Designed miniproteins, single chains, continued (3). Designs and how they scored, part 60

Each design is a single chain, and the fold is of that chain. pLDDT is the mean over its residues in the fold that is shown.

## One batch from the design tools (miniprotein)

Design m10076
Fold by ESMFold2-Fast:
Structure m10076 (fold): chain A 65 residues (1-65)
Amino acid sequence: GPVDAAVEALILIKMGESLEEALRFAARRVGLDPEELIKLAKEYIKQGYSESTAIQLALLELSKK
């Protein structure tokens, strides 16, 4: 689910992957558009959220139906 995808994305970043590559991985895992996820995560970062929090918020928001 979105929580597992967020955790995996954060592990990838810690292992040296870029934010954008980690988010592309997370998006594919949960069936989201990777560019929409990247855009939303960057908007949360712009609002002052940490990278970790921005990834979690973006995945949770786009996973709502």
Scores: mean pLDDT 85

Design m10077
Fold by ESMFold2-Fast:
Structure m10077 (fold): chain A 71 residues (1-71)
Amino acid sequence: MSDEEIAEEYARKVAEAVKAGDLERAREIIKEGAKLLKTNEGRKLLAELVVKISGMEPEEVDNEIVEAVLE
């Protein structure tokens, strides 16, 4: 699966969690997706799509991605 496909899949999963009111699950899904992505371009695409599709704050999304890649 390409980074683009992973970013799109995980952005949709985040949107579903947000619609369900499960923000903790949404944050976990962002971290899982960020860890699966191999490129910085893929991680930026994930952040952009999560903000666009779910309406989460850009700063919150960026923070979850940064935490995921620091390990």
Scores: mean pLDDT 82

Design m10078
Fold by ESMFold2-Fast:
Structure m10078 (fold): chain A 63 residues (1-63)
Amino acid sequence: SREEIYRNALDQGRELTDRRVAELRQRSARNPSMPPLDVSKEMMRAMADGVAEAYALHQEQMA
């Protein structure tokens, strides 16, 4: 069903987001003086991008 497809897209987006967040954390570890709020902002963007990318891929397949 469409709901199952969307749920799978969200799960894939979560996996993508986790990978991107891990990369951002590795990068911020090289800048120990970086304020925590900057890292939080970048993590939030990575999460949004990951979910959006997974959803867009499923929309392309259905188009």
Scores: mean pLDDT 69

Design m10079
Fold by ESMFold2-Fast:
Structure m10079 (fold): chain A 92 residues (1-92)
Amino acid sequence: MERVERLAAELAAPGDEYFRQAVEARRAGAPAEEVAALLEKAAEAAEEAARRLEELAETAEPEERELLLEAAEGLRKQVELLRRQKAAELAA
């Protein structure tokens, strides 16, 4: 596995874990408020990971910079989807 892919995966891991917990909580019939709280933690972790990848891109070689920024954009899109899912949980 290449260095950029490994680093992106490591930075994304906390958000992925919170999302996994949210899915499990929903399957177990947990209250919408509990599921929403886990989705919010997942979104916050993904947003922080994106910020860190963008910071790393500032000092990276051009080809590595492009991969880091692409990974950050993916995480920012994930944040938007997670926040939308949180709103849907609370609206149900």
Scores: mean pLDDT 85

Design m10080
Fold by ESMFold2-Fast:
Structure m10080 (fold): chain A 89 residues (1-89)
Amino acid sequence: PIHPSLAEEELAAARQDIEAVPELIKEAKEAEAKGDTRKAAVLLTAAALLAVGGLVNVDGLLASGELVEEAEELRKKIEEQLKKVKEAM
């Protein structure tokens, strides 16, 4: 169990990280269009790591019983972002 204020901070951090994922995917697609396959791979790897990190943090919140509704909503968003990263790879 974590303190409620810490749970709110962790949820906000995970949400912020997931909001960065679509931009990383966009930049990766632009890099691929320019023939920069290495840059595209680095950006997609960063997007995947952020999404996986967000999923781990959200699962931790769900296990603690804190902010369960908000964590469940964010978990669904993270799963959608992971699917988009997988499609772009």
Scores: mean pLDDT 81

Design m10081
Fold by ESMFold2-Fast:
Structure m10081 (fold): chain A 89 residues (1-89)
Amino acid sequence: MSEKIKESLLEEVIPAVEWAMEKDGIPQEERDELLAKVRELVEKGDFEGIIALLRSSPSKSLQIEADVMEAFLLIIEALDKIDEERKRK
């Protein structure tokens, strides 16, 4: 179940980043550079890299997107831990 959620999150990363950059009025050159880096990380499935990149951005909307992604990863880890506990008892 967690793998399907991770795949869904990866599909939403690029649209979410584009939306956040448009909302904050990020210049086109900076948007293109950031999107190129995000696409590479998405292809690798590197969630930690994506979160770190967005969190380091001067854009508040991108920092919020990083926090949202981190929260979703924590929820996925919590669900996996609950499933493990259920299998043990």
Scores: mean pLDDT 76

Design m10082
Fold by ESMFold2-Fast:
Structure m10082 (fold): chain A 67 residues (1-67)
Amino acid sequence: SAAEAFRAALRALGLPEHVVEALTAFFEKNRDTVTLTFLAGLVARAARGYGVPVSLAEARAALEPVL
C-alpha cells in the first residue's frame, strides 16, 4: 500500500517509529491534497526536530517513488 511504502521510506531515512507513525497518519488523512514538495518539507523539518540530519533533497528523493 501507499502507507506501507511511505513508512518504509521514513524508516530508511532514520526517523523514530513514533514520528514515522504520526507522519503516516497525516499522509493517509491528507493523501488527496498534499504535494511531494510539501510532504518532503514536512518530513525534513520533523527529522531535524528529532536530531536526524535529513535534507529536503533527501526527503524528496525518498518520497518521489511513493507518490
Scores: mean pLDDT 84

Design m10083
Fold by ESMFold2-Fast:
Structure m10083 (fold): chain A 60 residues (1-60)
Amino acid sequence: SSIFDKLRNQILNADDLTPSQKQALLAELEEMKQEKVSDVAAALSITGAIEDARVKARLQ
């Protein structure tokens, strides 16, 4: 769906995340797509995961 494309681009464009964090988030997004997770649930999960990854990156 269009939301999965937007979430993928959001992860790829997050220059403040490490390459390993981006790969982990992209893998999570692909898993959600395969499991047919709803657009709303995918958006909430990935947005939260990006923010969590940013907090962890800033503490490193």
Scores: mean pLDDT 79

Design m10084
Fold by ESMFold2-Fast:
Structure m10084 (fold): chain A 58 residues (1-58)
Amino acid sequence: SAEVEEFIAAVRAGDLEKVGEFVEKMKTDPALQDEVVAALTADPELAARFRELASKIK
């Protein structure tokens, strides 16, 4: 989906603001959460980068 593509692009770019927006959106959107989990499971490097960025979000 376009939202998952935007999420992947934000993680790769290190966009903390946009990654934070997706984390909040995923709390109320199970379909987006499932797509994001699938993308992170398929790409361990993306998953590692996401974890690093998430740890910097207050």
Scores: mean pLDDT 82

Design m10085
Fold by ESMFold2-Fast:
Structure m10085 (fold): chain A 80 residues (1-80)
Amino acid sequence: MIKPLPKGELTPEQRARLEKQIEELEKYVDENADKLTPEQLADLRATIEAARKYLDEGYYTQALFLLNAAKAELDIILES
């Protein structure tokens, strides 16, 4: 049995939600990779990896912020 997480750690539901958002964003980046410069693609992937690290460390708000920032950047690029 997994030990209870400390106060302020991610709930299983929060973790599952963020993992799904990461998967959806990675798919969105991959589907549009041909529209991105190598620098934009690397930056977006680095931001997604940083969000995964915050998720692993239990920082829900930081993970969510980075995922939203990456999606906003991608949306701006695709609107050009």
Scores: mean pLDDT 77

Design m10086
Fold by ESMFold2-Fast:
Formats: structure tokens, C-alpha cells, sequence
Structure m10086 (fold): chain A 68 residues (1-68)
């Protein structure tokens, strides 16, 4: 599911696994058919979670709201 893809991206980003995070993020963008602008918003949410500015669940919820 798209939720599993974005959760994987968020968890990998928090863990510092940049390659796994990038791959899961790209799969999420493709599966959700996001525009470049929407993809950028999702990427920023993931980066904020990795930086500890928001929770992992907040980042997942924001990404799913963008994707519907």
C-alpha cells in the first residue's frame, strides 16, 4: 500500500539509511502519482521527521493527506 511505502521511507530516513529512504520515497511518489510540487512537500515532511522536528506518524499522515 502507499501507506507502507511512505512509512518505510520515513523509518529509513530516521535510521539514516538514505538509499532505502530514497527508494521507498520514489516508489511512493510513483504509486500515488504525485506532481513534482507534491513530491517536494512529502520530501520536506520526511526530512523534518529525520531531524526530529515532527514525529514519524505526523510525517506519514501529512504524506497521505497530499496523496489522498
Amino acid sequence: SIEELVRKAVEAAIAGDKDAAQKAFEEFVKAAKLSDEEAQEVALAILKAAAGEISAEEAVERALEIAK
Scores: mean pLDDT 87

Design m10087
Fold by ESMFold2-Fast:
Structure m10087 (fold): chain A 61 residues (1-61)
Amino acid sequence: SAAEEEGKRYLALALEYLELGNREEAIRYGQLAIDHFRKAGSAEAQALLPLAEAVVHAARQ
């Protein structure tokens, strides 16, 4: 679905910003990924939710 694809794109951006040390953007894109995966409701989106949540937690540390 579009929501699943957008969630994956936001997750990729969140991971990239986390690696670059840009915590603010990592949190922003990680939260967008969470929101889109929740809306998608697919099995793949549900499997990726913990990773998106982990990125947000790591960026808040």
Scores: mean pLDDT 89

Design m10088
Fold by ESMFold2-Fast:
Structure m10088 (fold): chain A 77 residues (1-77)
Amino acid sequence: STSEEALRLGVEAAEALLAGDYEKAEEIVTEALLKAGEKDEEEARKKARETVEENAALIAENPEEFRAALEEAKALL
């Protein structure tokens, strides 16, 4: 389903972020935004980059909370 696909992409992006693979996380978030209806690929990539930077900062401040949320999301797949 579309919801399962969005959740899977979110999990993959979060795992890439926790691994420090920001380039991979940006590509996955870009794909998720395009699948969610963003028609401008350049805007999707820009928003993905901003999202990766924001989430990297959150992980740096509260890594255990981020990991807990990821495990909950994985349990829904």
Scores: mean pLDDT 82

Design m10089
Fold by ESMFold2-Fast:
Structure m10089 (fold): chain A 81 residues (1-81)
Amino acid sequence: MQQALDGLRRGILESAKQAGLKLEKVEVSTTSDREEAERSIEQALEDARRGSPEIHLTLHEDASSEEVSRVGIRLSSALLK
């Protein structure tokens, strides 16, 4: 899991750099609460679209590599728009 989270964090920072945005902080953590994770993803997407300098993302601890990758793609798309 930690390797997937590190990859996600790096991907977000790279996408922000490509978009010409300064991200001061990207935090990625896990939770056992699926609803908390879903709410966190929605908030992170909104923050990315607004060009916020900080992104806080919480994923479910049992999230698959595909789910983590999908979140990364969604955040990259939000940052580039």
Scores: mean pLDDT 77

Design m10090
Fold by ESMFold2-Fast:
Structure m10090 (fold): chain A 62 residues (1-62)
Amino acid sequence: WEAFFRGVEALRAGDWEAAREYFEEAVRRDPSLHLARKILERLDAGDLAGARELAATVVREL
């Protein structure tokens, strides 16, 4: 979860490279984090807007 939250913070700061690294770490440590995998998929596709939208949803879901 720590890597996941750092990834969300990096996305909010506009640091897409750091965000990708943190989400890769989050998925590696906990493969059940479906939202982290979805966000990483968006980042790999170059869909920054989609990645940010998913991150906002995660913040609301706690």
Scores: mean pLDDT 74

Design m10091
Fold by ESMFold2-Fast:
Structure m10091 (fold): chain A 70 residues (1-70)
Amino acid sequence: AAAPLPADTPENQKRIEELAKKILEYIENKDFEKLRELEEEILKASAEEKAIALKAVQKVAEEVEKKEKE
């Protein structure tokens, strides 16, 4: 596989959604300190946590890009 894929369970879905919401809130509020700390935590996290974070970041990037175009 090109990248690790977290199991698509209700628990992982909630984690992805919560993390994506946090990142979006930090970006909208320009809370760069919180965003930096979150990124640092993700970098030190386990492979599974990183996979969940990657999915959350992808969701955030898509939402931000859609908002810029719309």
Scores: mean pLDDT 73

Design m10092
Fold by ESMFold2-Fast:
Structure m10092 (fold): chain A 79 residues (1-79)
Amino acid sequence: MTPEELREMIREAIEELKSEDTSVRLAALATLDQLVELFPEAKQIIKELGGVEVLKEVAETDEEPLARELAARLLEELS
């Protein structure tokens, strides 16, 4: 995976966190978690693309409890 491909995947996942579809948001959270696990640079890219603010919104306001839990765990990993 190139740095540009990784950045684009993270950008798309961050946008998918804003989806009205719960399944899309859960898949995006799973994607971000996997990318953070596989690529050390992913944490910095998420921060650069404003992902922390979007994840915080999901953790605080998402109607799906699992989405809130996954977003909160990702935020802890990014800290």
Scores: mean pLDDT 87

Design m10093
Fold by ESMFold2-Fast:
Structure m10093 (fold): chain A 70 residues (1-70)
Amino acid sequence: SVEERIERLEKEAEELKQNPKLPDDVVASIERSVEELRRLYEEGADEFSINLALMVAEGEILVAKRIIEK
């Protein structure tokens, strides 16, 4: 479900926030994207807007994981 995807992304963002290899600006960007996604979902935004926000949050988390891997 969408809720389960959001909960997973929130958990991943919290874990990434604790990683000292990630720049502060990358962490801040992920936090903003995940917070925006949660807000859209709670406000009952349209499916397109929620899916777009999901893609943005998932993409930013993927980039962060690649920074950690080096």
Scores: mean pLDDT 85

Design m10094
Fold by ESMFold2-Fast:
Structure m10094 (fold): chain A 70 residues (1-70)
Amino acid sequence: MSEEELEDEVQEALALMWIGLANIYASQGKNEEAIAALDRAIELASKISDAERKAALIAEAEARKAELEA
């Protein structure tokens, strides 16, 4: 495992954790906090060098954010 691969795995794990936290906030009716957590997940996902993983995580976070803003 190279540092680049390790860095991608760390960013992916952190992005998924923030998406999970956003789901918890949303379940509590804390939509503002949920949106902030999704923005953090998008920021972390944007640092992933694997284009497919990056696109998938950003798309998931953006879709959840759109649902909360509706």
Scores: mean pLDDT 80

Design m10095
Fold by ESMFold2-Fast:
Structure m10095 (fold): chain A 82 residues (1-82)
Amino acid sequence: MEQELIQQIEETIEKLRRAVEEVNAGPEAWQQLEQFEELARQLQQAIEQRDWQQAHQLQGQLLATIKKLVELLGEEGRKLLL
């Protein structure tokens, strides 16, 4: 279960990075991607430490960051994430 979640996070990061690169998104999109990667790393650590309170909080922050990234990528970026 933990490995599956970590793999999904890594796959999401890869898809987001590809979308940012292909739509030639500005520095704001790259900053949000870097923030997502940092939050994902913290989430992985919280899950490993069985800190479910911290994990829940980090999941909320990750969702907010994804929403912001999707807005910055626009319609073309959304197509690349599918």
Scores: mean pLDDT 77

Design m10096
Fold by ESMFold2-Fast:
Structure m10096 (fold): chain A 89 residues (1-89)
Amino acid sequence: SMEVEELLREAVERLKELDPLVKEGEEATPEIKELARETAEKLVKLGIKKEDLPKIEGLLYELALEKGVSLLTYRLFWEEFKKSFEELL
């Protein structure tokens, strides 16, 4: 849906701002963990279910690549997002 796409785009824009704060070998920053949790909560509220995760992952990854988010930052965000999303179901 357009609402899901807009939400993911906003999340990726925020993630790009946080990218310079990420260091190799470190965990996700508190800000990335918070963004992941907020994004998961908003998607669950929009009715996104576990079966939708592969499509969400694909779209999110494409948006992250388009915005130039580093693979490290994206991976850390996705791991935190997936954990938060599964805890909400």
Scores: mean pLDDT 86

Design m10097
Fold by ESMFold2-Fast:
Structure m10097 (fold): chain A 63 residues (1-63)
Amino acid sequence: DLETEIAQALADMYLGLADVAEKRGLKEEAIEWYRKALEILRSHPGADPELIAEVEKRLKELE
């Protein structure tokens, strides 16, 4: 499904930005990027539930 593939690519981009922000100590920026990734992943039924759970766990650890 092309829409799911585009959503996955966009989520992957936000997760990459969150990882870079986290490694640079930019906690608030990392939280915002993780939230954007989660919004995309949760709104698409084809999204990987294990990935969603991992991102949710990381957000909880940062908050």
Scores: mean pLDDT 80

Design m10098
Fold by ESMFold2-Fast:
Structure m10098 (fold): chain A 89 residues (1-89)
Amino acid sequence: LSETEIKIAETIAELTSTKKSVTQNEVREELEKRGIRISKSTLSRHLKKLVEKGIIERVESKTTKYRLVPSAVDELVVARLELEEEKKK
């Protein structure tokens, strides 16, 4: 996972701890609050890639929403630790 993909997946995980699922706009707004500026088109591409990798899933209930795949929590934690290790080099 890229650093951007890890940050997006972590943001979805945190938002879905209080909600069942989140829209792309909710993810974008939360990323902006964290100082991460990303365009809607770039975010859409990363969301598709995360779904393809099985880190998040699409949930449709009148509006397309996303949530973290429960089994992907460990993979996300490992990816974060690998990213932090790379930054120490």
Scores: mean pLDDT 77

Design m10099
Fold by ESMFold2-Fast:
Structure m10099 (fold): chain A 74 residues (1-74)
Amino acid sequence: SEEERRRLEEERERREALLRRILAQIEDLYTNGASREEIDRLFDELRRTITGGLPQEVVDAVVRLVEAAKEREA
């Protein structure tokens, strides 16, 4: 139905906007040299916001952020 298709499109748009904001936050933290505490807070927020598990792209971005934080501490 047209109503069902519209709801699916709205859900897709909301999901895409959410992922875009999350990836932008991760890039900002990467650029500004996030602490482990900031990374932990982000991960907790993502876990609460995204039900059903984190997309692989978000997991990969968080791993990259953790690696950057470790290099800054070395």
Scores: mean pLDDT 74

Design m10100
Fold by ESMFold2-Fast:
Structure m10100 (fold): chain A 87 residues (1-87)
Amino acid sequence: AAKAALEAWAEANRERYEEAEAAGDMKTLARLAIEAARVAASVAEGAVKEALELAAEQLEANLETMTPELEEAIMREAGERARELAA
């Protein structure tokens, strides 16, 4: 399941995320979101893997126009779908 990998990644990168968010470093936030999606995809299979890979592609495609709201929306949707499909 992608949950354990995402949870481990989130724990290891919590400080990076919090610092980037506080600094408004959108590029770092987008890169962290892409890393999270790729980590989840690396241990996922089938539709879950495809959904997470698509999320990473969407983040990359929107990198230049990324906002905290867009990043959160993409990652929240990816995580929700991954949890639903993995359950």
Scores: mean pLDDT 73

Design m10101
Fold by ESMFold2-Fast:
Structure m10101 (fold): chain A 85 residues (1-85)
Amino acid sequence: MEAVLEAAEKGLRELFAELKEKYPSTQLVSTRREPSGTVFAVAEVEIDGEKKRVVLVARVRDGRLYGVAHSETETELLKLERELE
């Protein structure tokens, strides 16, 4: 169980790092963890001079890590999927 949460948190950190690489103004606003192994983050990002909120989600299911970053206007800014085995 700890390994699953650790993998999800690592995936969330990877998504945040990629978001910050593409948008250097990226700032972490909040984080949330669920007992199911899903982790969430909210970031503020400046795109074309406009501040947008981006929600980052990472979870492990059936030995696979899934992650996505989306804004209110773009459903998939970033996507992460890989096997853990």
Scores: mean pLDDT 77

Design m10102
Fold by ESMFold2-Fast:
Structure m10102 (fold): chain A 93 residues (1-93)
Amino acid sequence: MSIEELVEKTVEKLEELAKLYEENGDTSTAEILRNAAKALRELAKEKKYEELLSVAKSTKEYLESILPKSKHKEKIKESIELLEELIKKIEKE
């Protein structure tokens, strides 16, 4: 899978998570997730891989911080796994 394909898959999962948080009244978490998804997509399109790596790492850390108290643990874990795969792929380039 290319970096661009992996970013798109990650963005889709982050947008799904954002929708779940918004539907449950947590609009602030939803906005953070949507902003992360937008940043990842834009940075990948511009091939700004250093900034992409930084955003991927900070997004993963944010998801890990909310995981213990979340009702959406499975989708957060899926998003973390995609971010880990993305980070590893960028670091190998």
Scores: mean pLDDT 86

Design m10103
Fold by ESMFold2-Fast:
Structure m10103 (fold): chain A 68 residues (1-68)
Amino acid sequence: NKKKGDEYIKQAKTATGKEKSDLLTKAGQYYYKAGDLYSASSAYTEAIAEDPNNEEAKKNYDKVLKEI
């Protein structure tokens, strides 16, 4: 799961806008599954910054914050 998160971060570096936000959201989801709450939080924060309308990233960010 952590390795898949890292793969999505790499893909996100070459993307912009909504696509980058979606890739960062996927990275965060894989980090969350791996128990890496800080990497998940970081990925979701970047996803929201890239697309402030990404409701999935916001929802997942709130979920992670309640566990930190």
Scores: mean pLDDT 83

Design m10104
Fold by ESMFold2-Fast:
Structure m10104 (fold): chain A 72 residues (1-72)
Amino acid sequence: SDAEVLERFRARAEHLLAELQARAKSPEEFKQEAEDLRAGLVALARKYYPELAEEIAALIDELVAAALAAAE
């Protein structure tokens, strides 16, 4: 279902953002890696789930913004 696809992207993004934050040596490095992750996940969504790509992109944007705010 669409909800299951969105939940899978949420879980994957949250997991990867947590790993990146734990490994980052600086706020600058974390920001760069989080933005690279966002671009990669959005590209995957557009390729494999074109009907949900904009909803997934919005979800990933929210998660990245929240992670960057929490790192401050």
Scores: mean pLDDT 86

Design m10105
Fold by ESMFold2-Fast:
Structure m10105 (fold): chain A 66 residues (1-66)
Amino acid sequence: ASVEDFTDPATRAAAEAAERALAAGDREGAQKHAVLMYLRASALPDEAERARARAFAEELGRRLRP
């Protein structure tokens, strides 16, 4: 899932922060924002948003490794 696929503003903001951190070479910041994004989505009663958060976290994890 891309950042623009998120419907919850807080989840989307955290995903955008993770993408910006990754673009800046900040692996630790990217991981932190991804965790916050996933925790936020997991608290929502929206199964589609949780599925998007999982897909985003998996993709970010792939991009974070060498």
Scores: mean pLDDT 82

Design m10106
Fold by ESMFold2-Fast:
Structure m10106 (fold): chain A 64 residues (1-64)
Amino acid sequence: SEVREYEEQARKYEAAAKAIREILNSPSFKDLSPEEQEKLRQMEKDAEAMAELARAKAEELRRA
């Protein structure tokens, strides 16, 4: 069902966001170039946004 697929996508993006967040919070993050730091911050935001979108889609389908 589409609900399950969106829930699986949400979990995948949530896991990705968590992994990136751990990198952002590591002491070694400061050793990356400014460009690499910006890319990681953007990837974390994108992963969070995709997770929220997938959760919202699952909720819409349950409501329907």
Scores: mean pLDDT 86

Design m10107
Fold by ESMFold2-Fast:
Parts: sequence; structure tokens; C-alpha cells
Structure m10107 (fold): chain A 100 residues (1-100)
Amino acid sequence: LRALRLETLGMLQLFAREFRELAEESTDPAARETLLALAGVAERAAQQLRANPEASGDELLALLRETRAAIEALRAASDHAQPVMDSALATLEAQMARLE
């Protein structure tokens, strides 16, 4: 379980970095806003996991489900960065499957 916690934290930190870098490279203000919101979701999830270093599998699944729901809400509200959101959701679902 510790390895899965560390992998999940690394994944969330990578998402936050990648989304922020994409936002900085974006020339479209609406796409930039969506990418920064995505980075914020990933940063919040990473912070929650760092605050609970002994998180159980159930707690990790709950965090990932909450993160997925937040990204799904952004996806429903915006036509921008759809491929990035689809990729992030697929990665989250794969990680959740490893915890179930």
C-alpha cells in the first residue's frame, strides 16, 4: 500500500506540473483558465494525500473518486482542454483499478 500511496502522490504532482506548464504555453485564455483549474484540482489532491501519509486503500480511493468528479465537472463546463481531461481521467481510472 505504501508504494501505491507514493505512486498516487507522484501522479498527482505530475498532473499539477503538466497542467500548469500547458497553461503557460496556451495562447487561448479560456484553455489557460481550464488548465489552471485542473492544476489546482491536482495540487489540492496532492496536498490532501501529503497531509495523510498513512492513507488506507479506501481513503486513497475516496480521494481519487473526488478528484475524478472534480475533473468531470470541469469537462462538463468547458469545451477547452478536452483531450487533456480525457487523458487525466483515464490515468485516474487505471490507478483506481489498482486499489480495488
Scores: mean pLDDT 83

Design m10108
Fold by ESMFold2-Fast:
Structure m10108 (fold): chain A 106 residues (1-106)
Amino acid sequence: MLEVEVTEVDSEEALRAALEEALREAIALAEARRRPGEKLLVVHHEDAGAVGEALRALAADLPGDAIVVLAGYDPATGQGQVLVFRTDAAGRLSGVLAARLFTLHR
């Protein structure tokens, strides 16, 4: 089931704390939904470009038959994201389980 939540925060410290909590929840969800034989991959990306750049960098290297937790924060835009998704045997996106978005008010 795909669930998208948007959380607004007042500071970069609050954004980082919310992102860390969401990452812990995402890992727990991934472990609970993991099928026998699936790999678990956790990626935490905090460089500029956040989740979008991390996804592009990982697109060629995603493992097959995996459940992936991807967390990213871009200080330049004040945006953070946590995604949980599955890959097929070829390492292609087969389904999204959860997505959370975080935005910093400036």
Scores: mean pLDDT 71

Design m10109
Fold by ESMFold2-Fast:
Structure m10109 (fold): chain A 93 residues (1-93)
Amino acid sequence: MKVLEIDARRFKPEEGLITGDNKKYEEIKKEIEEKKPDVVVVIGGGIMGTVAAIAAAESGVEKIVIKDKSERAAKQTAEAAKKAGAKEVETEA
């Protein structure tokens, strides 16, 4: 099983534009399309984690796992992924 880990905590805030210039979204989407993972693990459920989770969902990844110390942040990111069409989403605190 192919797993891709995306540490969203390492992204710069200015790279998290989801309504204008989607550079970080496009970079993540390209990495997923090139590697074709079965599972994407997103670390950090903030705005950058949400960008990564949406990119994974829209790329048709079978399973997305959101890891965040905050259960609330992880849940909000998981809901964004589900709205973007994610097939299976799990959260880990």
Scores: mean pLDDT 74

Design m10110
Fold by ESMFold2-Fast:
Structure m10110 (fold): chain A 112 residues (1-112)
Amino acid sequence: AAPRPRRIEATVLELRELADNHYHLVAEGDADPLAEGDLVTLEFDFEVDGKLYHLTLTFAATRGADGLFQGGARGTATNQEDGTVTPVEGPVTIRQVSGGRVRLEVDVRVQP
């Protein structure tokens, strides 16, 4: 089947720096229920070290247990002050919560 495109704009609730160029994000957004094989694009704004970034990540959704979806995401982090674009990647987990909302966990690595 052709992949169904899905866009989720999320608000970052938690950002933790785990190591240099390695971050864990927890975010929430509004989304209709996902399906296996959906092509998901996630968009976030976040701040680290006083700099504002726009993060875009794309992955193919794999169905797990209890409404959980997961995938390996790739995308970009764009510095909103100077427009510098940095490649990023990492695992994403999405869990559907009540009210048409999803909770996202992303383990993102900034690539050289």
Scores: mean pLDDT 82

Design m10111
Fold by ESMFold2-Fast:
Structure m10111 (fold): chain A 75 residues (1-75)
Amino acid sequence: SKTEKELKIQLLITMAGSSLHMAANPGVTPALRQQNRASADELLAQAQELLDQNPDVDQSVRDRLAQARAALAAL
């Protein structure tokens, strides 16, 4: 269903958000920062693939993914 697809994309974005939060933390080691940045990139790529396959997904979900990708690019 549309709801299940949106929930899956939202879960991937939420998981990526946790990794982005860790990567942005100045108290973490460079190695841990790089690992979390890479994890966020992979999770957001998976979310983008699902979004591209599901054009009926709500704009709020698309906006959230775009915001997360912008946060990754700013690291």
Scores: mean pLDDT 86

Design m10112
Fold by ESMFold2-Fast:
Structure m10112 (fold): chain A 67 residues (1-67)
Amino acid sequence: SGLDRLNDLMERGTPEQQRALGRGVHRLFSGGDPEEVVEEARRDLREAGASEEFVEEAERALREMAK
């Protein structure tokens, strides 16, 4: 599930990456547009030094949670 994937990412991420993921989740559940939330999370995660693999996993987790 998206929540299981998010939990795995939170465990592996740095504190900065964890904050970026948390902001994405908060924006999504606060009524943000899923595509805009995903794009913002991707930018925030890259700025936090996340690998492209980590960014793609985060995108997938957020999209799964939005369904």
Scores: mean pLDDT 85

